# Designed miniproteins, single chains, continued (5): the designs that were tried, part 4

Each design is a single chain, and the fold is of that chain. pLDDT is the mean over its residues in the fold that is shown.

## One batch from the design tools (miniprotein)

Design m16105
Fold by ESMFold2-Fast:
Structure m16105 (fold): chain A 73 residues (1-73)
Amino acid sequence: SRRQKLIEQLREAKRLLEERKKEIQQEIERFKKENPNPSPEQQKQLTKKEVIMLMLEISIRANELLIERIEEK
């Protein structure tokens, strides 16, 4: 059914977002280990990664809510 296919597509999208989040988390951890006393420029780079992480978390949560609403109808 169209509903089942949509749910499958949303679950796949969520999986890809979760994988990207894990990649960004690893990048942030590596950056912090390599730069324990970051310069202003390095701090800006870290902040950019943290913002991307936050945006991914918001997208994952939005995707979860959408799947839940479709499955409950």
Scores: mean pLDDT 85

Design m16106
Fold by ESMFold2-Fast:
Structure m16106 (fold): chain A 76 residues (1-76)
Amino acid sequence: MTAAEDQALAERVEEVAKEVLASLSDEEVLQRGREASVRIRELLEDDDPARLEEIIRLAGIVNAASRIELAENPPP
C-alpha cells in the first residue's frame, strides 16, 4: 500500500465522479448516489476482493452526488 497507489485509487474514484456528472442529469446522479451508498455498505460487509472494483465505481457515483450538493449549497 504505497502512497502512489493510494493516490491512484483516489484519482480513479474522482475520474468516475466526473464522468457520471458529465453523462447523467443532476437528479439522476443524486438518485444513483443514494443507491450506491447502500450498495457500498453491503459490499464492504462481504470483504470480497473482487467487490473492490465495484466499490470504486460506486464511490465515484457517491462523490458525484456530493459535488452536486456542494454546488447547490453556497457557491464561493
Scores: mean pLDDT 74

Design m16107
Fold by ESMFold2-Fast:
Structure m16107 (fold): chain A 57 residues (1-57)
Amino acid sequence: MLAVTTEDTVGVGKGLHTLPKGTRLEILKEHSDGTVTARSLETGEVVLVSASKLQLV
């Protein structure tokens, strides 16, 4: 499932990753706390990011 960041945000992986508005992500898992595990299509990094900062495409 593909998503795009709606605003500049931060993903948490091996460290903090700045995700500019318009970053394309592949959603791997949704969590009940309102976060998602996603892979950046730009870098391949797996990050935890707030679902509220994403729009599904």
Scores: mean pLDDT 81

Design m16108
Fold by ESMFold2-Fast:
Structure m16108 (fold): chain A 70 residues (1-70)
Amino acid sequence: MPTKEEIEKLKKLNEELVKEIKAVEKEIAATDLTPQQKRDIAAKVTADALRRIGDLLDEILKKRQEEKAK
């Protein structure tokens, strides 16, 4: 069960990821790439975003383990 503090950290990361995704969308729109190449770039950006969310969740779990160890 996430705490309010943990939820706030996740919301902040989501806001940052949305800004990054919008920036990439503008870059893609400005390029003369094929639709397939644009899809491949979008897939890579999505995979990176999911990785960063997973890293934050892992950090939250580590802090919970430290609290239980005391």
Scores: mean pLDDT 75

Design m16109
Fold by ESMFold2-Fast:
Structure m16109 (fold): chain A 87 residues (1-87)
Amino acid sequence: SLSPAQEQAVAELRRILRDPNSSKEEVIAALQRVLDLSEVPDAKRQELIDTARYHLDFIDSIEDPVTQDVYRQMLALAIEDELRAHA
């Protein structure tokens, strides 16, 4: 299970991911803050960041804002699942 500090950082990442005015850089910075509070190994942290960048580039290519929001929600859930696996 996640600590209260990790849950707050994850909530902030979700907020940023669902804000249509948020940049990719803001999302990655929020993800890095979540990872700094986790026990994820450095090699896995870099893999998660690279994977998130890849998915965010794909999401930015989506013209339909509803579909874009769905993919951002899916990315947030995938990140949470990975963090819980290392908790």
Scores: mean pLDDT 80

Design m16110
Fold by ESMFold2-Fast:
Structure m16110 (fold): chain A 75 residues (1-75)
Amino acid sequence: SDYKKALEEAKKYFEQAIKSKDTEEAAKYFEKGLSLLVSEDVGKLAGEALLKDPEKLREAARLGKKKAEEALKKL
């Protein structure tokens, strides 16, 4: 299903955001993950907001990964 594929890809992007040492790169991966689950515009807005707080960005990416994993297990 398209939803399952979106969850799998979003999870991978959130993992890349967590692993990235560069905050701008981490924000771009976080944006891509959210874009698959919500919308491109919301993903971009969230990424831009979190660029000023790398710790919150990493925490948001960890939560996104966890929620995507939980959703995948329910399928």
Scores: mean pLDDT 85

Design m16111
Fold by ESMFold2-Fast:
Structure m16111 (fold): chain A 83 residues (1-83)
Amino acid sequence: ARAATVAKIRAVIRRRHPDASDAEIDALVARVLAVMDALGLPDDLTEAQIDQLLVSIEVADKLREIGDQIDAELAARRLAAAL
């Protein structure tokens, strides 16, 4: 079951990122599995559901990067204002 899910996730990732290295695909597979486990999602997701989850993860990771950048800027401004 899990092996079949991994193969399905890998196929979806290769379709969306045809130029990605095997290492990058493996890392993204691990990320998708971690999110599935964290959310308590079943191992029998369809390819369409996996594709939607992958898009959501990529968007969430990008928003997290942007959020971290904003938090760093705000912290720096607050420190400067306190000095």
Scores: mean pLDDT 78

Design m16112
Fold by ESMFold2-Fast:
Structure m16112 (fold): chain A 88 residues (1-88)
Amino acid sequence: DKEKKENIEKLVELSLKLLRLEEEGLNPDVIKKIKKEINELLSKISDKSLEELLNFIKKKLQDIIDNKKGISSEEARNILIEELEKEL
């Protein structure tokens, strides 16, 4: 499903941006907007919560960091998209 894949790609991108902004402690209004966008996309393709999505992304990112030293951010994003497609 093309639409499902497009929504998963957007979910990964928004989730990574959200995690980065939360770690930096900056731009609370942007964080709120991203959380809203993620919730709207999730409601279209899955019954998972925002918390479940972020925990999944965090776990997979840690697995990538531990096992694939020197991987680019683009390569890491592509792995996350594939893993999230399997999960959703």
Scores: mean pLDDT 80

Design m16113
Fold by ESMFold2-Fast:
Structure m16113 (fold): chain A 100 residues (1-100)
Amino acid sequence: MKSKAEQLEEFVDELIEQYYAGKLSAKEALEAAKEKVAELMNEPDAPDTELLAMVLGVIGALINKAIAQGKIDEAKKYIDFLEAILKAEGLPIPDFSPYL
C-alpha cells in the first residue's frame, strides 16, 4: 500500500499535468491539492495556511526528486507551477536559477 506522502505526491503530479494541459488553473489545482491533504490527513478543520504549506512541501519534494534523477525539464515544470501558485497567493518567489 502506498504511504500518504506517496499518494499526495502522485495526486499533486497529476494536478500539475492537468494544469499544463490547460484543464485546470493554478488556483483550481491548489484548491484540489488542499482538499486532498485535508482528506488524507483527516484534518477537515486545518487552517488554509497549514494546507498551503503542506502542498508547497509536496511540490518541493517533486522538484528535489526530479533534480536528483537528472530530469531537469520536469523539475522546471514543477518550479514554474510553484511560482504560479506563489504569485497567485502574493508570496515571495525564490530564485531557483543557482540550483538548476
Scores: mean pLDDT 77

Design m16114
Fold by ESMFold2-Fast:
Structure m16114 (fold): chain A 98 residues (1-98)
Amino acid sequence: MLEELAKRLEEAYKKLLENPEDPEAIEEAKKAVEEGKKLLEELGLKELVEQIDKELEEAEKLGLEEQGLLGALAALLAVLRHELGKENKPMDLDALQK
């Protein structure tokens, strides 16, 4: 479910925000970003995945990998929260009569 992925992204974001120099927090954030990117590709949001990859690459080249990961996690969370809102709506739409 999208809810579990969103929770995982939130936990990774908070951990990295509190401990930006912790290698475990950075590694967890990288894994969460990869999971989020895969879901975005499945949703047909390929352009957003490419944009996230570019921003992460630029941040890494500048030695700002933590900032890049925080930005990627925030963007992924925003998209997933939007999709979760849609997923909760279809329960009314399944009735085909409003």
Scores: mean pLDDT 74

Design m16115
Fold by ESMFold2-Fast:
Structure m16115 (fold): chain A 98 residues (1-98)
Amino acid sequence: EELDKLLEELQKLSRELDNAVKAGADPEYIKEIEEKIIEVSERILELTADLPAQDRQAIASGDKEALWEVFDRGAAVLAAAVNLVTAKKILERIEKEK
C-alpha cells in the first residue's frame, strides 16, 4: 500500500528531524526535513479518507488546517511537531483497525 510506504517515510523523517535538531544542524537542512514531513503528512491525510469519518476529521481538519492556515510553508520546528502528532494518531488508528 502507498499509505504504508508514506508512514515508513514519515517515521524516518521524524527521526532525521530529531537527530538534526539535537546535533545543531544547518537551519536549511532542518527546513528541508520539515517540508518533507509536511508533504508526507498531507498525503497521508488524503489517503485516510476511508477511515471512520470522526477519526479522520479529528486528525485531518484539526492538524492540517492549523498548519496551512498559520504556517503556509511549514518551515518551523513547531509545524513539524504538529505533523508528527498527526502521524502518530493516524498510525494508532490504523493499528487498531487491524
Scores: mean pLDDT 56

Design m16116
Fold by ESMFold2-Fast:
Structure m16116 (fold): chain A 72 residues (1-72)
Amino acid sequence: IDELKKEYEEIKKKFYELKDKFSVKEATLGEFHLIVIGSNIFVAEKAPQLREEEEKSVKTLIKWIQEKLDKV
């Protein structure tokens, strides 16, 4: 959904801006993109269409990343 896709892009931008402050590594596992910050692993997938389950997962992921960034 466009709103979540836009929020994901915004969070991703902030995440990459802080990659020099955090040792951020990217890897792919099949169709999934893995983002590693220190000892934490986040799973993100760029889907052209989000299903209800995927929508909730993406929204939760965005909140987790945002909370992590705000705590630093």
Scores: mean pLDDT 52

Design m16117
Fold by ESMFold2-Fast:
Structure m16117 (fold): chain A 73 residues (1-73)
Amino acid sequence: MVEGKDKLYKKGTAVKFDPKTKKITETELSEDLEEENEFMAVADNTNLFAPGHSFMYKYGIFKPLTPEELANL
């Protein structure tokens, strides 16, 4: 399972997800992601992986996570 996914982040906190290690780290919002499969999310005072509130973007492209993407995290 993704480490840190059950943590509540403050609104506006940027977080980076590494799909290789399955870990979430707090960071500054940036489009300069090093890996093509890295994702960045901005918290909204909810759990990032809670049903109906899961979101990430990749290289500046915002999209909600599908159930399949959530299962593969």
Scores: mean pLDDT 49

Design m16118
Fold by ESMFold2-Fast:
Structure m16118 (fold): chain A 110 residues (1-110)
Amino acid sequence: GELERLVREILEAARNRDIEALRRAIKRLIKYLEKNPSEENFKKAIETALEVARIGFRNRDIELLELAIDFTDQILKIAKKNNDKKSAFEAEIARGLILIQLGVLKLILK
C-alpha cells in the first residue's frame, strides 16, 4: 500500500544517505499520517523512525539521528492531535531512545 511504499522510500534514502530524498519522503509520510491517523499507521511510522536512527547510529551519522528525532516529534504531534494517547506515549519513548543514541554517538566521536 501507500504507507509501505513511503516507508521503503524513507529507508532507501537513509541507507543511501540521500538527505534531500529522506526529508521529502518523511514529509510525504507525515502528510499520509495526518490524513490516515490510526494506531497501526503510527506504529509503522515510529518503527520507521527507529530504523532511520539505527542506520544513523551504525554509520556514526549525527545528521541522520537528528532527522529521526524530528520525524518522531512530528509523529508525536499528530498522535496528540488525534487523542491517540498510546501512540503518543510510544512516540515519546522512541524519541527518548534516539536521544540516548545521539548522546552516546557524540561521546564516541569526541
Scores: mean pLDDT 91

Design m16119
Fold by ESMFold2-Fast:
Structure m16119 (fold): chain A 63 residues (1-63)
Amino acid sequence: SALADGIKEVTGVELTEAQAQKVIKVVVENRDLDGKELAEVIKEKTGVELTPEQAKKMREALG
């Protein structure tokens, strides 16, 4: 999908459409967290495992 494809191009992370939607929501709601804390919250709420650097890149890519 366009959403998952955009995330892959910017961060290198491959997600399904459903995972991409959940991860984006968590990132937008938790912009104040550092990369490590954001990665932990993403795993807890979505089941997607990201490195702290990948979580940070995703946050930055979303503006």
Scores: mean pLDDT 79

Design m16120
Fold by ESMFold2-Fast:
Structure m16120 (fold): chain A 88 residues (1-88)
Amino acid sequence: STLRVELRGFEVGKVAEVVLTMEGVLPVSVAQAEEMLAAMKAEAAAAVGLRTDEAEVLSAEVTEAEVRPAGDGAHVRVVLRIVFRLLP
């Protein structure tokens, strides 16, 4: 599996955009992978408004999702975009 993190659209001030690209083959069925993606989308929606000591989540969206059969498992590619408000 591959995890790639990219910081995009850092604005003047206290707002940053993070793009997470997750890709790999999971030892699960395509149906199970689709269920995992649905859970991830629900968690992203629930994360809006969550705060840490340093940041508040303004938006979190799955912008791309692809599931394909790969041998005995599923090839999954997901792009998640998160916008944070950086706290003082």
Scores: mean pLDDT 77

Design m16121
Fold by ESMFold2-Fast:
Structure m16121 (fold): chain A 100 residues (1-100)
Amino acid sequence: SKEDKLIETLKKLQELHKKFLDALYNKDLEKAKEILLEMIELAKEFVRELMSPEKAEEYIKKLDELEEKAKKAKTFEELIEVLYELEDLISDIVEEVLSE
């Protein structure tokens, strides 16, 4: 079901979020960036699976913009800003999926 897929996705995102915090604690910028990019890719995958093509296209475009910001990030501050934007976008995705 859509609900089961959503719960599975959120659990995976929570696990990646914990790994991101571990990378921040260890001051490993490259690992933090790698994990953030994995979170963005996971979000893209599940948008494609859970949404209509038209809505998926809109959210994929926003996720592509976050991916480019993450790739260009040179500081932990910049990665944390992308993480907050990603979390806000995931909140919107969850609301949209549950409203269908």
Scores: mean pLDDT 87

Design m16122
Fold by ESMFold2-Fast:
Structure m16122 (fold): chain A 66 residues (1-66)
Amino acid sequence: SRLDVAIENLKLALEHLPEKVREKAIEIVKSDPDIEAGVQKAARFVSELIEKAKKEGKTLEEVLDE
């Protein structure tokens, strides 16, 4: 139940981003046995993805597909 709540909250927080990015963030949460650590990892992944896309003049999907 805690994992399901964390995933639902993450989906809502990232609803403004492409679905593919949201799906990858959810995979990160599921890969970590510590839910809170997984959520922090997913947040860092999204932040770094946005920064890289901005720096390289690419879309989030283009950076994700590298």
Scores: mean pLDDT 83

Design m16123
Fold by ESMFold2-Fast:
Structure m16123 (fold): chain A 97 residues (1-97)
Amino acid sequence: SVKEALEKALELAKSDDLEKQLEGADIALEVADKVTKETFPLALEILELLVASDDEELLKKAIEIALKLLKQPSLDKEQIDRLSALVLKAIGNLLNL
C-alpha cells in the first residue's frame, strides 16, 4: 500500500538517526509517482521534514521526491505552490552547506 509505505517513511523521517531518515527518503522516493490526493498530505509532511535537514543527500532526495510529485496531472495550484516552495527551500539549504 502506498499509504502504508508513506506512513513508514514518515516514522523514519521523524527519527534523529540519519540512516533511518535516508531510508524514509528512499521509501518516499520509490512511491512518489503513485501518490494520490488522499496520500499527498503524508508525502508533503515527509518533504517538510527532509527539507529542514542539514544533510546534503537528504536535501537532494527531497528535491527529487518533490519533482516527481510535481509530475502529477491532478495537482491544484496550492499543492504546486507548496511543492515549489519546498524545492526552493531545499536548494537554499544546499547552498548554505
Scores: mean pLDDT 86

Design m16124
Fold by ESMFold2-Fast:
Structure m16124 (fold): chain A 94 residues (1-94)
Amino acid sequence: GREVARAVVDKAEEYVRNEGLSILEALQKAAEEVGATFEVLHYDEEADSVIGYLETPEGTYGVFAFRVDVPNPDGSPYSVVALLFGPVEKPEKP
């Protein structure tokens, strides 16, 4: 059961490929559309890479996502790699 988290990642890849959004903007938009929340821990604008938590009804996942400079075999201008970790427990405030 990682269906909501995978749906967010898949929609984010589509937004990056079709709309030209940054990986951060794409993940935030995709999360909102499927009823999840993406919390940014770090965004590297130069690399277009992001680390954060994806909070879904199925659980919280760690996310590391980045853009690569290699076109997809279908001719898309770039590929996106997204790694999902968990489910994990988000650290509570001390």
Scores: mean pLDDT 75

Design m16125
Fold by ESMFold2-Fast:
Structure m16125 (fold): chain A 98 residues (1-98)
Amino acid sequence: SMEEFKERVRSIVREEGERLGLPEEVVEAVERELLRYLSENPLALASLSSNEELLREVVREILQEIKERKATPEEIGKIVEEVVEESLIRHLKEAVLK
């Protein structure tokens, strides 16, 4: 269900954010921005909800980019959009080569 998927997203973001030592405020912002992006982008939602490993990879890449850029809360939405788009393109390329 959609509610189960949302809880999975929140759980993964919290687990991966804690591992990277990110502030709780940043982790909560990533949860909100990722869920917002997915609600506005049905193809991204379909791809990530059907592939838990891809979801986990995307979350890790988002959090790593935030950490490396020392991103402000205002920049998190843009980073989420950029990373999700790049990860989905990479995943599609890998699927075509298999």
Scores: mean pLDDT 83

Design m16126
Fold by ESMFold2-Fast:
Structure m16126 (fold): chain A 78 residues (1-78)
Amino acid sequence: MTPEEQEVGELVEELEKLLEGVDAEKSSRLWEAAMALNNIDGKKAIEVLRELVEEAKKKPLTADEVIERIEKAKKELE
């Protein structure tokens, strides 16, 4: 496991604790999206996930909104 993969994993776990409406399917999709972004650019994945964690602490975010933002970041890097 790379240091970036470990930090992405920790950030996803923190997000799951802060997010509304996280079930097993959404948890799986969140992990898949985060790891896909990490495979393209690990540093960018960490930056995006850190921003989402800080935003989720300030206002309620849904799992769907977070997944959409990660997928958008991935498309912008393609």
Scores: mean pLDDT 81

Design m16127
Fold by ESMFold2-Fast:
Structure m16127 (fold): chain A 72 residues (1-72)
Amino acid sequence: SMATDQQAGLSQLLARVLRGEISPEQAAQELREKYGLDVTPEEVSRMVETVRASAAAGREASLEIQRELEEL
């Protein structure tokens, strides 16, 4: 379905922005042209920052658990 294709395209392009392979501006342009998603570069940047923050929070939680175990 178009919704599934849009979700897959969004996930792939956000991952490429997160890896530094493309800019948020390029990702927004490709999402509009290939997937018909009306997104701005600012919205793409916000989504990437949310993903990055979630990944960082997960890593910090793992490090905190490791530290607590070392203090036992």
Scores: mean pLDDT 75

Design m16128
Fold by ESMFold2-Fast:
Structure m16128 (fold): chain A 81 residues (1-81)
Amino acid sequence: PTPPLSAEELLERLEEMAEEALKILEENGDETLKRLVKAILEGAPDEEIERILDELGASEAEKAIALELARYNAELKEAVA
C-alpha cells in the first residue's frame, strides 16, 4: 500500500485539479463535462456520475477512476467537517 497523504496535501491537490478542470471546461464550453466536475465536487451519488460518464463515452476504467476520486472527495469533506 502507498503511504497515506495528509488531508492538507489531498485538499491542495484537489483544489489544483478542480482549477485546471474548470479552466478546460470554460475554454471548451462542454456542458456535460461541467456537469461531471460539479457532480464530483458536490459528492453526487455514484449512479449519477456513471450516467454523466456514459454520455461522455467513458471506458469502464475511466468510470472506476472517476468514482474513486468522488469517494476521496466525500471522505475529505467528512474528515474536515
Scores: mean pLDDT 69

Design m16129
Fold by ESMFold2-Fast:
Structure m16129 (fold): chain A 92 residues (1-92)
Amino acid sequence: SEDLTILKALLGDEAAQKEIAEKYGIPLETVRKRQEEFQRQLAELRENHWEELLERLPDLNPAPSSLRLAALVLARLEGKSAEEALAAAEAA
């Protein structure tokens, strides 16, 4: 549930952003800057590695939500393998 709240915050959910800011004692502005950086990295990953990841998404049940997709690309940006990224997406 914690990782899901972080993903919601990175996707622009204001309630999740406030919850993360309060829980970790960081300014809300810092959370918003992390959201901007996440969107930039997500766009970069999409341009360079998207096709391989998309080929594997249909194996997730149910069909991937935006949160599952965000979890997958975030794990890949952290340098995790495709298998580890798919496991992170399934858990989201």
Scores: mean pLDDT 65

Design m16130
Fold by ESMFold2-Fast:
Order: sequence, then C-alpha cells, then structure tokens
Structure m16130 (fold): chain A 70 residues (1-70)
Amino acid sequence: ASLTSSVDVTAPTQFILPNTNIQQAAADIKSFVNTLDLPQAKKNELLESLISRLIGDPQKIALLRYFALQ
C-alpha cells in the first residue's frame, strides 16, 4: 500500500545507453522523473544524477543530457 506521495527511487548503479534511440532514452528518463512528486529543482538534480550513471559514448551521453534537460 502507498502511504506517501513521494517515491523512493533506487537508481541503478550503471545505465547502458541504447545506441539507436537517444531521443527516446532522454524522453523516458525525463518522463520517469516527471512522474515524481518533486519540485523542478529536485527533478533537475535527479535527471543530472541519472545521466551521470550512464555508460557509453560521451558524445551520445552529451546528446541525451541536452534532450533530457530541455
């Protein structure tokens, strides 16, 4: 049973960035964070935290960061 409006999110220790859909990956991460009942500043902090856990091409990570933080 859910008794709180806040979500306890255990972020994965590492994220493997999909090679085919950077925009989709960014949209999925952003959508997930936006489902949380958090102020925008905390959502942005969580987005940065999730992006920092990504493993892959640094150029693709930069693109994902660009799309996720718009």
Scores: mean pLDDT 64

Design m16131
Fold by ESMFold2-Fast:
Structure m16131 (fold): chain A 75 residues (1-75)
Amino acid sequence: MSEEEMKEVGDAMIKAAREAGADEETLEKMREAAEKAKDVAELIRNMVNIALRESGKDTAAAVARAAGETLGRLG
């Protein structure tokens, strides 16, 4: 997966978290995790875990769904 494709996945996950009601502190932690991720599996795992811990299960579910949908579009 390209850096550009990983950024698209990360951006979709942050958008989903914001739409689910995550605060700016949670979104900032998710952005940091996205920048530090070495591969797409680490990207998804770390961002979902931050959403779950900081914003709750409904936000984490929305973030995971956005990741899956974006990966499906990218191939």
Scores: mean pLDDT 85

Design m16132
Fold by ESMFold2-Fast:
Parts: structure tokens; sequence; C-alpha cells
Structure m16132 (fold): chain A 81 residues (1-81)
């Protein structure tokens, strides 16, 4: 129950564009309350959400300094027949 609540909280923080350092701080608190297994589960859920945001190209939410949504070069090659 608490594990699921923390997973949802971390996901909301990521979507709100909260710094990774703040998320790491919350994960540290979870580790102390629920243990290392819960910490790893939440961290994996956060990593999956970050990957989904990257795939959706929502840099405004995540603010990745090196994000490149111009990978349309591959799409250009697909049309170049």
Amino acid sequence: DKLKEYIEEVKEMIRAGVDPSEIAKLLQEVKEELGEEAFNEIREAAEKLLAEIQASQFPAELSDPNVSFLSEEELEQQRAL
C-alpha cells in the first residue's frame, strides 16, 4: 500500500518537473521507511516513467539539457525512396 503511494508520488514529481535531487531525497526516505526492496521498486518505476517522457518528447516537463527531439532524421530517411 505505502509502496504504491510512494510510486505515484514520485511519478507526479517527475511529471511536475521536479529536480532529480528532490526525487532522490524522497527515495532515500522511502528506503529508510520501507527498506531497500521498496526503494529499488520505486526507483525502477521512476526510471520507466522518465523513459516514457523522453519517448513522448516532453522536455518542458523534464528539462533534460541534452534532449534531442530532432531525431526526425530517421523519419526523413524512411520517406526518402
Scores: mean pLDDT 65

Design m16133
Fold by ESMFold2-Fast:
Structure m16133 (fold): chain A 80 residues (1-80)
Amino acid sequence: MLSDQQSIIDGLLKKLQTALKNKDYESAIELAQTVTRLIQQEEDEELREQAIKQLRELALNTPNPQTRQKILDLINQTEA
């Protein structure tokens, strides 16, 4: 289960990175919402830590402040 969920999240994060590169902020936000939802539904500290780190890195690498803020907001809404 953990490895399967990690693979799905990793794949979504790669798609998110591509969307951000293409300035497709609508798809990027949608992908970030999906990743955050999966993390929130799964009680796995290691997976959550890795996914949050990747989301933060992708958000900070985004020149669009609105998209960056949306992704950071989603991270903050993820249960501790």
Scores: mean pLDDT 76

Design m16134
Fold by ESMFold2-Fast:
Structure m16134 (fold): chain A 98 residues (1-98)
Amino acid sequence: MEMWEEVLEEVRKSIEQGEKLSKRTVSEEFLERIIEELKKNRKRLEELAEKISKLFNVEFKDALTGIVKAVAQLMLNDPSMSVEEAIELIEKAIEEEE
């Protein structure tokens, strides 16, 4: 299976598990919007994951999964936030750790 597909499936499962734990429902339309926006930003997410993988000495797949989950979580907490804004927030946080 392609790594990117595995990451997206893990993120989807994480959101579903979060719904069960918080007893909060995320609309299917909103979830699909998040997934589509993540797909459109795949290259930028992979480049950021490579940077984090090297900086924190973690496996690339783990770095990618963590970043994609973080972006999705930021968008879930603020529905007005774009995927690009969420990525910029993560990039800024990482630069402060360098």
Scores: mean pLDDT 76

Design m16135
Fold by ESMFold2-Fast:
Structure m16135 (fold): chain A 118 residues (1-118)
Amino acid sequence: MASVLLERGIAALEAGDYETAIRYFEEAIKIAGPPSPISGLAYFNRGEALLKLGDYEEAIKDYKIAVGSVPELKAQALTNIGEALLKLGDKEEAIQYYQQSLALDPSNERARQNLEAL
């Protein structure tokens, strides 16, 4: 089941086993098919694992898919895109993503702190 693979991926991610987490999320995405809540969650969490491994460009791609698939994670995904862009040196684009995140969720402390630190 895609949901079981998603749960195993999240457990691996929390344990710091980023490569193992990515493999579980890849299988969850394959089983879930086109953009859906389950595949969107897998893309979001794979983006987090990729971000931890320093694969910033691939992380951004995954978060952009998650933004379109999981409304409740949209603000957090936009914040994570901003963080990945800062790691790539794209400060101006990062600011735009933090502003978009705060427009959706003004209580997003992470986006606010990152924007204020710039």
Scores: mean pLDDT 87

Design m16136
Fold by ESMFold2-Fast:
Structure m16136 (fold): chain A 96 residues (1-96)
Amino acid sequence: MRPLSEEEQEYLELGEKVVRMLLDVERWVAEHATGGVGAASRRTADDLRDLLERARKGDPEAIARLIRIGRSIAGKLPSTLEDQEKVYQEILERLK
């Protein structure tokens, strides 16, 4: 893989942050939901963790996927990420 541009690096960092927030939400659901809902969230959490770990190890496909996630979210509404982060923080606070 060629070196990432500054823009691609920014989208990679954004994608990683979003996937980490989704992972935390899926973990919370897995801990508080029973049956099929909890099982599905646990599987999604495992898949998201695997994506982050592969990207950390330099997997070009995983890195490209995170960049696409970052671009997709940034291209829609920047405020959406701030709203999602606020909601996720409120959910995490309920664990106290």
Scores: mean pLDDT 74

Design m16137
Fold by ESMFold2-Fast:
Structure m16137 (fold): chain A 86 residues (1-86)
Amino acid sequence: SYDEAIEALEKALELAKDDKETSRHLKEAIESAREAKRKKEEGDAIGFTAAAIRSIGHGLDAYLIAEKKGNKEAAEAAKEALEKGG
């Protein structure tokens, strides 16, 4: 669900808070996930799809950056968000 995906992204953000690059992508992913949830509730299928794709893209970037930097806890939380939000 979107609520579970957003919760996982927020957990990833806390775990990566000192990493500006990972945090930037996580903030963008959270914003886009919230937009996707809102658009879905409004019945806007196109707006939902666009926001969902943006959230997935930023979530994936955060996962890859966290993995590269050895922040395995932030990477795992970002991966959980991708699995729950897709």
Scores: mean pLDDT 86

Design m16138
Fold by ESMFold2-Fast:
Structure m16138 (fold): chain A 98 residues (1-98)
Amino acid sequence: SEKQLEAETLIALAEMQLAVLRNARRSGKLDPEEALRVAEQAIKLAEEAIKLDPNNKTAWKVLAEAYRLLAEVYRELGKDDLAKQFEEKSKIYEEKAK
């Protein structure tokens, strides 16, 4: 369906943003605030994909990965309580991806 195709496009965009984020973090060229912005954009794209196709397991997997990266960034900023909350969200979304 058209909605499924649109969801797939949003998922691909979110995956690309997360890949760019992982590469930039590995190279040490990305500020924590910019990392948060990119992770939040990936979350928004994945959430829009889930609204279009809630049975798309890849969208839930991408959402879980985005929250995991968000948790890593908050830990680097010394915000351990926020990091723990986003780790729990990541775990919940990993279960939905199964």
Scores: mean pLDDT 85

